Designed miniproteins, single chains. Designs and how they scored, part 87

Each design is a single chain, and the fold is of that chain. pLDDT is the mean over its residues in the fold that is shown.

## One batch from the design tools (miniprotein)

Design m3014
Fold by ESMFold2-Fast:
Structure m3014 (fold): chain A 87 residues (1-87)
Amino acid sequence: MKEEFIKWLQEKYKASKETAEEIVRYAPLLLLQARLLPEADQITYPLSAEEEERLLRELLEEAERLRENDEEGALKEVMERIEKSAK
């Protein structure tokens, strides 16, 4: 999942590999902040590697769901927010 997410970020936003890897690293924190997951506010930090993979997978699934519903604007907004926080 993480590797697929990195490739997706590189393709859609023309992000460098370094930037995409950095975004993926901080994505769990941004999911908690964005409250994209129903239980985000109940997740304690620091996250284990397994929990990080789960959150990244759920982020990817949510991104695909937004695309299916023609919510490209919302997907882009979420990704821009992740990029800003990883900066």
Scores: mean pLDDT 56

Design m3015
Fold by ESMFold2-Fast:
Parts: sequence; C-alpha cells; structure tokens
Structure m3015 (fold): chain A 69 residues (1-69)
Amino acid sequence: GNAEAAEYARLGGEYLMQGDREKAREYLEKAYEAGGGHPYAKEALEALDRGDVAAAIGYAGLLAQEMEK
C-alpha cells in the first residue's frame, strides 16, 4: 500500500464533492506523483479537465482503495 497516495486521493475526491476543483486538482496531482503515475490518478485528472466531475470522483475513490492495498 501507499498511504500518502491514498490520503491525497481521498482529499481530491472530498474537494470534488465540495465543488473546489482547484484544490481537487492539487491533491489529485499529488496522488499521481506519490502513487507513481497510477492510471486511476491520470483518469481522475483527465475527467476533471473535461468537466466530468462524477467520473473524477469515481476514479479518485478507486485510486484511494487501490493505494491502501
């Protein structure tokens, strides 16, 4: 597991749910770096870039679960 990447992914998802896309991006980028470029982090960032907040939240949650393993 990678507890740091998991926590950044959770924070990213939480900020997305609060509508704070700027902080969500910051924490998802930190999750991407800490997690070694995990595909779910990339998908969450790409979803955020296209305005698909629901997909971004989904991928952030999947990333958090995978990084806890």
Scores: mean pLDDT 88

Design m3016
Fold by ESMFold2-Fast:
Structure m3016 (fold): chain A 63 residues (1-63)
Amino acid sequence: GGAEILRKAAEAAERAGSGAAGRAAGYQMSKDSTTPEQAEGGRRASLQPTAAEAARALREAGE
């Protein structure tokens, strides 16, 4: 239904936002350097414009 489509959109937005940031954080971690702030910052920034959809995905998936 519609809720399923919205959840998929939220997941896509989350992946798009954390995709690059997540890779950067992982790569830096393997170099003995942490970029979790960048990964979270990028993810936060991506989630901010889609907060409503992201919130739904989080509620359905974890909380």
Scores: mean pLDDT 52

Design m3017
Fold by ESMFold2-Fast:
Structure m3017 (fold): chain A 86 residues (1-86)
Amino acid sequence: MSEEELQREVDISLARMMISIAKLNAKRGKLEEAIESIELAKRFAKTQTPEVQRETARALREAAKTLPPEVAEKALEAAEEVEAAA
């Protein structure tokens, strides 16, 4: 694995971790913290490569299927912004 391949894997994993934290906060009724984690994943992904952006948008859309409506709306908005940046 090259340094470039390793960096890509790390960046995708970091974005997915932020989304997982959002899902955990939502499950615990911490909707504001869940939205903050979605926004962090969005902001992080927008500074990364198009491949990381596409994978982050996919993860956000998948998460939206199981998130409460308020958080799901923010996850879908974040996915659209990240895809637009790719």
Scores: mean pLDDT 84

Design m3018
Fold by ESMFold2-Fast:
Structure m3018 (fold): chain A 99 residues (1-99)
Amino acid sequence: HMPSEEELKEAIAEIMLAVLRTLTYSDTSLDPETREKIRRAVDLMLDAVRRPLTDEQIDEAVEAIRSLPEDYRRQLLETARKVAELTGSESLRRIVERA
C-alpha cells in the first residue's frame, strides 16, 4: 500500500505540525503571542506544501518565521528545508531560502 503523492505531502505536513506542537507545548515559558506566531508560521508552511503560494504569501511566511525566537526559527527552518526536499515544494523552498 503506497500512499499517493498528495497523501504523502499531507502526512509530512502533519509531522511538521506535530513536532512544532510538541515543542510549543513542552515550553511553558512561551507567552501566548509567541505561540500564536509559531502557529501562523506553521500554517503558512503547511499551505506551501499543499499548493503554490503567491510572492505576497511567501513574504508573509518569511516575516512570520523571522519574528520567532531564534531556537524556534532554527528548528522550523531545518524541518521546512527537509520537507521542501522531500515534497519538491518550490514555495516552501523559497520561504526557507529567504528566511
Scores: mean pLDDT 73

Design m3019
Fold by ESMFold2-Fast:
Structure m3019 (fold): chain A 102 residues (1-102)
Amino acid sequence: STLRAQYEAAEAVAREFAAALRAQGMPAEVAELVAAMAGADLARFEEIVAELRKQGYLLGAEFAGEALRLPDGRVAQLVTLELLDPAGVPRTVTTTVLLPAP
């Protein structure tokens, strides 16, 4: 479906964005956390959000787009992140999170 293709594209773009931040001088551990957000479950996503905020890299996180219901009842959701790059410039990237079945 078009919506699934959008989610797969967002995950790929988020991982490429993390690799670009690492190439620009972001600590490997921090860039790996940004990459690990793509498709993470809610508990892991919240742990990464808390760590990125604590380290001063995450400025904001907002739900975006339409939810994708998976066959197992879980819901995939797009999240737009505002992150501070190694030069101190705000950047935006869309990633994904897996919410538990309602």
Scores: mean pLDDT 86

Design m3020
Fold by ESMFold2-Fast:
Structure m3020 (fold): chain A 109 residues (1-109)
Amino acid sequence: MEEAEEGAEAAKKGALEGGKEGAEAAGRGVGKGGIEGGKLSKGSDGATAASTGGIGSAGAIASAMFGEGKEGAEEAARDAESGALGAGTAGGEPGAKAAKEGGEKGLKE
């Protein structure tokens, strides 16, 4: 009975460590993508467009700025999605391996 409890604790500890590492990777991906996307789509660009003047020039600048804003938003979304998916996969594999090792140790003791 005590062996089963020790095995369960080892498996839980390993799963928590693997899950934490995966969650940290996901958090970094989402945070980095969001910050970089925000930098690309925000800043002095709006003030620069407003100061340029003229309908034709303003239209061309606005079009280019909307293109850059869209690219920034898509990059941030891709980084966030890749971070979350990668962390889910990475956290799942290390967590499963740690849980299996903990369980096997409990069974052999």
Scores: mean pLDDT 44

Design m3021
Fold by ESMFold2-Fast:
Structure m3021 (fold): chain A 118 residues (1-118)
Amino acid sequence: MSEEVKKYIEKIKQARDDTVAHADAAIERIDSLVKETKEKVPENAEKLEKAGNEAVRTIMRLVDELDRLADEAIKRAKETSPEEAKKAYQEVLDASQRARDTIDEALANVEKLAEEAK
């Protein structure tokens, strides 16, 4: 395997790991917002808890999909040319960006509902 292919495999792993860390941080924030609303305004917490659970489920699905894509991209990169490895990396980078954008939108929706529940 060329050093250039190894470089793209490491970049694929980094993009996946960065997105997983971003997802974990978003889930922790959602859980925190739901917990705070339950403690401060229990009568308004049900809607937020349902939205939070849906957001976490969506985020976990996105992470699972990205993990599969990254694993397939790494396997493909190992068996092919540097040009295909670069293409595989670009596909993972684009998917990671879309996942991060969707995670941010899901978190923003939960944050808005938490503010409205006050």
Scores: mean pLDDT 88

Design m3022
Fold by ESMFold2-Fast:
Structure m3022 (fold): chain A 65 residues (1-65)
Amino acid sequence: SMEEERRKRAEELVEQLKEYAEKVEKKDNTYYFWGKFKSVVEFFTVSALLAALGFEGYRAEFYEV
């Protein structure tokens, strides 16, 4: 189904975001990430991944620690 395909794409994006995060939590329909950016390139990469996850219909937030 389209919803199963969207969920699979979202799970792949979450796995990519985990590479940049020290902690990950899911509450309700929102993903929360905590981490520290080591470069401006990492910041832009994470921003793009968050935007892609949003495009798939999921909410995600990244908090810098």
Scores: mean pLDDT 83

Design m3023
Fold by ESMFold2-Fast:
Structure m3023 (fold): chain A 66 residues (1-66)
Amino acid sequence: MIPEDALSLAYKYMKENKVKAKRFAVLLPDGTVIFPTQEEVEEYYKKHGIKEPRPGLRLFDLGEPL
């Protein structure tokens, strides 16, 4: 997947929903984009025993505080 497509979707979603700052955007293997908190991302890794993301799971740091 092209990173700019996922990033474009994230920004459009933020603009459309007038959401506040988002720290992360996660692109799931099925093409779904979600905006979890940092704690939710870390909890996901712990639950699945993942030291690093699987190739099909992409995490984009938007550089904004939660």
Scores: mean pLDDT 53

Design m3024
Fold by ESMFold2-Fast:
Structure m3024 (fold): chain A 108 residues (1-108)
Amino acid sequence: MSEKEIVEEIDRRIDEMARLLAGVRSVADAEAFLGRFAEFTEYVLELAKQLSPEQQREVAIRVGSLVSMAVMKLWAMGRENPEDRDRLRAIADRLSDLDQRFQQEIES
């Protein structure tokens, strides 16, 4: 697989995750997103290991941006429905944990 093909595959996977995030409206949707994000980070990490350090840095930034957007959305949902706030915060914390592991492993 060429560097270009790997970047295009990662781009497709990031776009898929962004689309899933846009559809999140409930705690159940957020839990489903968390599960898919865990699988996504494992898959993208294996692909990114084949890229140059410059391309790895670009992937890391894009994954971090996706997590920031997800955390902000879940916190906003918790403000709109306080009964779900603790569960949404727990999911946001798990997303941040997965992102921190991804960032550490990609910089290795």
Scores: mean pLDDT 89

Design m3025
Fold by ESMFold2-Fast:
Structure m3025 (fold): chain A 94 residues (1-94)
Amino acid sequence: MEAEKLLEEIVEKLKPLAEEAEKKGLPISLVAEKAREMLLERIDDPEARERARSMPLRAALVYLAARLAGFSDEEALEMAEREATNPLSDAPEE
């Protein structure tokens, strides 16, 4: 799938940053923020971009990734909301 290639390219660009963050004890949210910016750049839908900006970082990443994977707006929103209520994170949310 074409969305997989886009995600793979983004992950490849983030790998060195993620490894440095892990070695230095930097928060994983720094890597996630960079990923969100890269995903936003790949979205052609201005409404999707606006929705992602109004979401928490983790929810925004799930929403943008789902849209790039070819899921509908409704499906992507449901996935993002699920992530917001049941976050799979290594760091506690405030």
Scores: mean pLDDT 68

Design m3026
Fold by ESMFold2-Fast:
Structure m3026 (fold): chain A 80 residues (1-80)
Amino acid sequence: DRKFKVSELVEKLQAIIDSLEDGEVDETGLSKGTLELALQTLESLEREEISESELVDLLMREAGLSEATARRLVEYLANS
């Protein structure tokens, strides 16, 4: 189970959001608004580190993503 620094995930999500105009979608097909929900979810954790499985579960529960979509977003963030 791969681990991520929450601060690095926040920085990467913010960069993706900042690159998008209103109405655009990212590489994974997510809208700016959905990415902003994911960012808010991560910012609310008050944790230094999160595992891949915890991150996928968190995105599904708090940001309303399907498991497949959450996994795609995590992989995109890991490779960006």
Scores: mean pLDDT 80

Design m3027
Fold by ESMFold2-Fast:
Structure m3027 (fold): chain A 98 residues (1-98)
Amino acid sequence: SDFEKAQELIDKLRSGKLTKEEFEKVRKEDPEVFDLALGLLIREYQRLTGISREEAIEKVREFLKKYTGVEISREELDRAVETYDKFLEELKKKRKEN
């Protein structure tokens, strides 16, 4: 599933095993997985720290640049959060219909 792939990408990033080449490959070839992973990372960081969405996006952007060397635009991170939020809402709706 795209969500499982997104979680694996984040785990690889946190363990320092993710290369710049692998990260850019996912961004190009699996954009939905990429967006889910970044959205998950931003929302989890907000949940753990209590900071604003805007501050969490900036902190994640700094983190990604430092550890992968890839610069992600604010617009791409906004899209990633929206993609993740939409995924969670769809998942909640499917569980309520059972």
Scores: mean pLDDT 83

Design m3028
Fold by ESMFold2-Fast:
Structure m3028 (fold): chain A 56 residues (1-56)
Amino acid sequence: LDVSSFEVLGEVQFGDTLYRLLRKGDLVALVAETNGKRSVVEQWRASSVTFRLAPS
């Protein structure tokens, strides 16, 4: 998955790993970068994750 053209929705560094939440159209991807290596940890469609809040 080529994420270079994706929009960065957010990022957080934890230890040696930089996590980025990226979006391109309907596709959302969580990417981890460790020691210069980039990997897609998870990917999903935005339509399948329309709620960005924890339901009570």
Scores: mean pLDDT 69

Design m3029
Fold by ESMFold2-Fast:
Structure m3029 (fold): chain A 85 residues (1-85)
Amino acid sequence: MASKEEIKEASKAAADYLRQQGHPDAAELFRKAMEARAQGKIKENSELLTKLYGVLAHRAAVQDAEELWLNESSKAAAERMTRES
């Protein structure tokens, strides 16, 4: 599991990607959703993600951003595993 700092960095990278793809509104929604998730605000996180994926024009970019966030979080977990190996 990623630390709060690692989650913050992954969220920033994904949001920056969405801005680069021309979706600044999607970037802000994604950032807020991940921040809500980190704070355990399940309802707020779900509502923000529903808004984000409900916009068809952003769907592909949002999927790419989510994959980037997962990859960055997974790198942190892998580093801990290799450190203890």
Scores: mean pLDDT 67

Design m3030
Fold by ESMFold2-Fast:
Structure m3030 (fold): chain A 83 residues (1-83)
Amino acid sequence: MEKEREELQRRIGELSRRAILLILEKPGEASEEALELAEEVLRLLKEMNASEESLLTAKILEIAAREPDYEKRLEIMKEYLAK
């Protein structure tokens, strides 16, 4: 159980990092791939019965991926990275 949990946490971290990079890559339109990655992270965290704090952090990433305005997206990402 613990080993499976550690592997899932590692995968969630990898997907989160990819989503962050894609969110920051383009100053214009939000990345559809980044949104898909952020939604997958949230889904995996729910399946793991993760803490409310972890779920809130993943929701911030999803909100950033959905934000079409680049400056607002950077403000959301600043909140995400401060955690």
Scores: mean pLDDT 75

Design m3031
Fold by ESMFold2-Fast:
Structure m3031 (fold): chain A 98 residues (1-98)
Amino acid sequence: MDEELLEEARRLAEEMKRQGKELAEKMAQALLESLEQAEVYNQKALDLLAQTKKQIDELAKESSPETAEEIHQIFLEAMGEVMEYAKELAEEALKKKA
């Protein structure tokens, strides 16, 4: 049971990373042309993170305390990777304006 919850958490994290990185790329590209459009993609990324966190929290509630900690750690690592990627892309986009 707990192994299935961990596998689902990893699947959700990977899907969030895939969609989050795609939104980060669109946001960075939009930063060169339209701050309003960049804000739309940023909002979509925040909504994706919030939705995934709710799903992760639901899985954690169904698991043992030990597995719940692992599920939350999987989410935090995936979120951190997306946030770092978005930051790097935004910094590169801003360099092109200089």
Scores: mean pLDDT 84

Design m3032
Fold by ESMFold2-Fast:
Structure m3032 (fold): chain A 92 residues (1-92)
Amino acid sequence: MKVGLVTGAKNEEEAEKAGRLMKEKGVEAALVVNPDKENAQKSAQAIIRESGVRVGMVLPSEEEGRALLDAQGFKLVETYRVGDVEISVYER
């Protein structure tokens, strides 16, 4: 199972680009990181709408996302950058 940790999306357009890339790379679910909860929710909705990738959780920090994925036995396999957005792809 491939899961994407998405950080740095400043707006819906950047989140849509992240969603398209995740869909292309076979990512099944995403965790969306944004310190602002409203922006995190908007990014999650944009990813779902554009790509159909499931958003499992929105999180305030990348560290919290990494810790959650590590605890679930996921390992980092790939990292992509699209503008200011980072997508870290984890697999188990």
Scores: mean pLDDT 84

Design m3033
Fold by ESMFold2-Fast:
Structure m3033 (fold): chain A 96 residues (1-96)
Amino acid sequence: SAGEAAARASEGAARGARELAEDGTLGGEVAGGTGAGMAGIAAGVAGIAGAEEAARAAAEGAERAQRATLAGRGREAAEAGAEGAEEAARRAREAA
């Protein structure tokens, strides 16, 4: 059940990141930064559950989000963060 709880928490973070990426009321840089943060949370939770691949996937998504943010591509940053969080959640579920 600890693995199930971790997978559900990771899925929640992924859903939040996706909602931020789709929220047209936020500036792209704000959405991108917050999405990357949620991907980090998903990775942390997955790591606690022993889902090493989930943590790696989320970290890669966060790195892509950071690069896009530094390049001024806030919408791409938000999308990369959401994709990283979603991949982390999927792998955490598989590990549960």
Scores: mean pLDDT 67

Design m3034
Fold by ESMFold2-Fast:
Structure m3034 (fold): chain A 109 residues (1-109)
Amino acid sequence: ADAAQLEALLADLRAQLAATADPETRALLERLIAAVENSSSLKAALDEMAKLVAEALHKKILNTPLTEEELKHIIEALKRLKEELEKAGFDKSVLELLEKFIEELEKRL
């Protein structure tokens, strides 16, 4: 991966953090910045970012009061997201994490 692409990604994430007042979003951005800073390649950075975003999304779903039908729609959306990420070439560890979250949510139905 091009080092300039990693620096551009870091600059964008730092700018978003500076513009964000929401504590939950700030915490996610700080984790994303740390993941990119500790990544050896753009691919590795994107894979780690995807995992962090998936974890944040899962936590948000668990903390949101949802009807059974709303939860079913979210599960189907996550299944489609997993297929899209697989087609985009994301690492199997990202796909396995999403599969685990889908299975955990299905057990709540």
Scores: mean pLDDT 86

Design m3035
Fold by ESMFold2-Fast:
Structure m3035 (fold): chain A 55 residues (1-55)
Amino acid sequence: SLEELKEQLRKALEKYAAGDKSVLGEINKLLGKIIEQTGSSREAMKIYFELKEEK
């Protein structure tokens, strides 16, 4: 589901922010799946930036 993809992306972004660069491939894959679920790269990027700014 979209919510599961958002949760996985949030966790991958937290790992990346903590210095784990190996998750970049996972982040890109999850973004691709979110684009498929939403039908919009704009909406997927909005989700990405909202999750990146959450603390």
Scores: mean pLDDT 78

Design m3036
Fold by ESMFold2-Fast:
Structure m3036 (fold): chain A 88 residues (1-88)
Amino acid sequence: MLSLEEVAELVLEELRKRSPDGTITPEEFDAILEELIKKHPEARGALIGIGQKLYEKMAQRPDGRITLEEAEEVLKEFIELEKKAKQK
């Protein structure tokens, strides 16, 4: 089973591949999540959780777009929150 960190890295790799301009739209992210769930069904729960956090960030942006740097930051925050929740 993939760790949460490994799942986050898979998401980041796909974001980098599909956003050469350094930005990502909700539509592009939907396609990435669908593809990753198909390739890694064991990671479905983690991918849905990551998706929720990235969509929350996108919803706060006027145009729905986020940068790769913003996506990386959200994923790092999500991993740290999940680690803290698991410890206590």
Scores: mean pLDDT 78

Design m3037
Fold by ESMFold2-Fast:
Order: sequence, then structure tokens, then C-alpha cells
Structure m3037 (fold): chain A 79 residues (1-79)
Amino acid sequence: MEVPEEKIEELVKEIMKELGIPESNKEAIEKVREIVEEYAKFALELQLNPSPTSQEEYRKKAEEAAKKLLEIAEEVKKS
């Protein structure tokens, strides 16, 4: 039960576009992919083991992912 790689790649491209990061920046692509994969895996684990706090866990993890993505965008802006 893995998140489809095609969906991860699609989401990575969309995030890169929204953050304004060029696809030529392979370092940024790898960092974004890691964040997306981590979040997707976490979401899948919560789906397999739902609990009363699942909604809160999703919210917290999404917040963490958003902060990491913003940090990547800020690093690119400084260049």
C-alpha cells in the first residue's frame, strides 16, 4: 500500500509551479518530493489506522509540510 509515484510526481510539479521554483533546480525538486512523500505516507498510515484525532493529525502534518515548502521557496528567493 504505497502512494502511486505518478501522483507524487504530479503534485511535486504543481507545488514547484506554485512556489515559482524552476524545474532546473534539481535540489529543490528533491526536497519538495521528500516532503510530499513524507506527508503522503503519513496520510496513508492515518487512513489505515483512523482515530478520533486523525483530523488534528492531518492538520498538524499539513502545517509542517507547508512550513518546509515555504523554507525551500525562501532559499530560492535569496538566490
Scores: mean pLDDT 76

Design m3038
Fold by ESMFold2-Fast:
Structure m3038 (fold): chain A 74 residues (1-74)
Amino acid sequence: SAQDAIRLARQAVEAARAGDVDEARRHLRQALDELGAAGAPQEVLDSLRAGLGFRQPENLVRLAEGLARLAAGL
């Protein structure tokens, strides 16, 4: 659901800010699955999945915030 995507994206932000890049990516992958289940277009999902390769926590925070904003619009 969109609400589950928002919750998971927030957990990804917390993990990334704590410096746990692997946990942040795990939550982001789950958030993307929930976003897809909520009806997000495939081209949007593909663009967000490309961001999973970010190594710096600040880039994962921005990705998670963008995903949460998108999910809130669903």
Scores: mean pLDDT 84

Design m3039
Fold by ESMFold2-Fast:
Structure m3039 (fold): chain A 90 residues (1-90)
Amino acid sequence: SSLELLKKRFEEALKKYNTPEIKKMLDIVDKILNSTDLEEIERQINELAELLKKYYLSGSKASPEDIQRFNDEIEAFKKKLLEEAKKRLE
């Protein structure tokens, strides 16, 4: 699933960069995985995207290239997560 892939990406990034922002994003991914409420899932997905934008704009310790790759993966997965949630919850 897209969410499981996203979780793995964040876990890898946390090991590499060890930032509180990445830890918070992992916590949000867990909330999305455990929710059956579409409105809550949408809210969590949006919060995840906003945190990622703030992360790379606010002086992240990650390299610019790593930040861009990370951000691109998050934006792509945001779209997939929303579609998966809609199909799952019908």
Scores: mean pLDDT 73

Design m3040
Fold by ESMFold2-Fast:
Structure m3040 (fold): chain A 66 residues (1-66)
Amino acid sequence: SMDKKLKELAEILGISVETARRLKEIIGEFLPSREELLKAAEKLDADKGDEITLLILEDLEEKAKE
């Protein structure tokens, strides 16, 4: 379930489920490069850019191991 994965992401990185949901929308629509993901994350929320960037990188690494 995607909802369960969103909660896991939020809990692992200590962010809100809403932030994780926005992240999922980006990676769920297509499988972009790290550069594209970082650019999209910066557009979501300037104040949370760093945290979102970290979330994207960590999620990408975990997916590679699955």
Scores: mean pLDDT 58

Design m3041
Fold by ESMFold2-Fast:
Structure m3041 (fold): chain A 59 residues (1-59)
Amino acid sequence: MEERREQLRKTLLEVYGLSEEDADRFLEAVDQIENGDITPEARKALAEVGRKILDRLDA
């Protein structure tokens, strides 16, 4: 579990160039959803960070 989280965080920072804050928020949202706590806040965080990732890939 922790190894996957660290690998994903590294990818968000290095490949997508996200800030530490954005990467951490994304990981928290993923953890909440994985635990079955699908909240509007978690969905919003995934959508916002996902949009930033797509924007950087298009740039």
Scores: mean pLDDT 75

Design m3042
Fold by ESMFold2-Fast:
Structure m3042 (fold): chain A 74 residues (1-74)
Amino acid sequence: MKEAEEKIKEIVKELFEIGEERKEDSNERAEKLMAELIELIDKNYPKKEEQQKLREEITEYAEKLEEELKKKKE
């Protein structure tokens, strides 16, 4: 589902931003977002095969976000 995929990408992006900020509340915010991500995946992608494909797409998206964040630090 397109809407669920977009929400998952938004959560992944927020998790990366939290990791870069390293603020006192970062761990708490990351935990909440991880819980939301897991719940969203389980609800919208109940099949293991669909979850595997989503994992690959999330990994690729995360790698792109990491590169963008590295460029901003320079």
Scores: mean pLDDT 73

Design m3043
Fold by ESMFold2-Fast:
Structure m3043 (fold): chain A 98 residues (1-98)
Amino acid sequence: WEKLEEELRKELEEWFAAYKEQHPEASEAELAVRRKYAEISLEKVLEYMKKHKKLPDEETQLELEKEVLEELYQNLSPEERAELERRLARQRASAAAA
């Protein structure tokens, strides 16, 4: 698990660096929210995998997502919260349109 955790954390850092390079116009708030969400999600999934020795199923993923969002809201600044709300609004609009 130590090696898997280390590799996944390294991939997250590399992916984030690449995303930042590809999206130079992305706001600090957008980048911060995206990073916090990814880090919290990774922690929750790793904890589940260590305990249960398997990937979370769809129902468990939804439960973990609720925990991630709750923890994320506690750690967001007002600017980051506004960005998250805007992203959720866009996601809902896309779901309604398709």
Scores: mean pLDDT 73

Design m3044
Fold by ESMFold2-Fast:
Structure m3044 (fold): chain A 62 residues (1-62)
Amino acid sequence: TLQQLQQQVQQTVKDLVKQGYSKQQVVDKVREISRQLAAQGWSHSDVMQVYDAGLQQAEESV
């Protein structure tokens, strides 16, 4: 579900920050995840919601 994808991207962001990745590297990973979801046939609206959740988590984790 969309909610599960949002939670997964937020957890991925937290894990990458804990591993020492820079904010830029984390943002690039969120963009890559968003492209993969679009390629899998997720709607633009759903992809944007996952993207926004990932970026918000990255801002909060810095």
Scores: mean pLDDT 82

Design m3045
Fold by ESMFold2-Fast:
Structure m3045 (fold): chain A 74 residues (1-74)
Amino acid sequence: MKEKIDELRKKAEEYSNKTKELADRSQKLIDEANKATPEEGKKLREEAIRLSKQANTFAKKAVEYKKEADELEK
């Protein structure tokens, strides 16, 4: 049981770290878009939105793995 809990907590941490990395990258693209031409700014914002959506997906996975680990720790 403990090995399974440890695995789930490790996966939760991995997805949490990926979420932060994607969110940080998305923010950098928004900052770059604000300095770019309107045409380039639009493309950069579209990419930032894609990264933000992926970050939200990974955040959900991190929460799910944490919940599973907590349920097993009863």
Scores: mean pLDDT 84

Design m3046
Fold by ESMFold2-Fast:
Structure m3046 (fold): chain A 64 residues (1-64)
Amino acid sequence: SFKEEMEELFKKVKEEALKKGLPEKEAERIAVQRVTAEALRRIGDEIDEEIERERKERELEEEL
């Protein structure tokens, strides 16, 4: 699910940051920022797909 994917991304980013020697607080901040950016990107993609679908249906009805 979307929530599980975001939780896995958070854990992965946090663990990688910790492996690079970053403090836990910095690792969590980076993970939160990365997860937030990915979630917003996916939401935007879904909105764009719906707009494009409606646009194509409208164009098919308006065959000049």
Scores: mean pLDDT 77

Design m3047
Fold by ESMFold2-Fast:
Structure m3047 (fold): chain A 62 residues (1-62)
Amino acid sequence: AAEKELEEKKKKLEEVNKILELLDKEYPNPGLDDILKAISKVRKRPVTKEEFIEEAKEVAEK
């Protein structure tokens, strides 16, 4: 339980950091589409705006 919680938090932080680094390096003026592309690259799967908003709401409603 504790190990999974730490792993999930660490993975999410690393994911966010990778997205920010990718945006800074490849997308100097990132729009929403660029952000979604960066997330898709980091997660290695296509991510839609709706999916992104839904995931953000789930995290916020904790």
Scores: mean pLDDT 71

Design m3048
Fold by ESMFold2-Fast:
Structure m3048 (fold): chain A 75 residues (1-75)
Amino acid sequence: DREALERSIARGQSKQPSVKAANKGMEEAEKRAAKGEYLSDEEQVEAIRRAEEKGGSDLEAMYEAGMAHEELIRK
C-alpha cells in the first residue's frame, strides 16, 4: 500500500544509488515514448511492481511518467 511504498522510497533515498534508479526509470519511459509504444494498464502495474522490487526510489515519478505517456496515446 502507500505506506509501504513510501517507506521503500524513504529507504531508497537513504542510499545514494536511489536517485540513479529513479532517473533510469524515467529514461526508460521516455525511450518507450520515443518509439511510439503504448503502455497498457496491466503493463504499467507490472512495471511499478518491478520498480518497487528494485528499491522503489521515486516510484511515483516513474508512475507519473507512464501516465503522461498514456495520455499522449489516448485522445
Scores: mean pLDDT 55

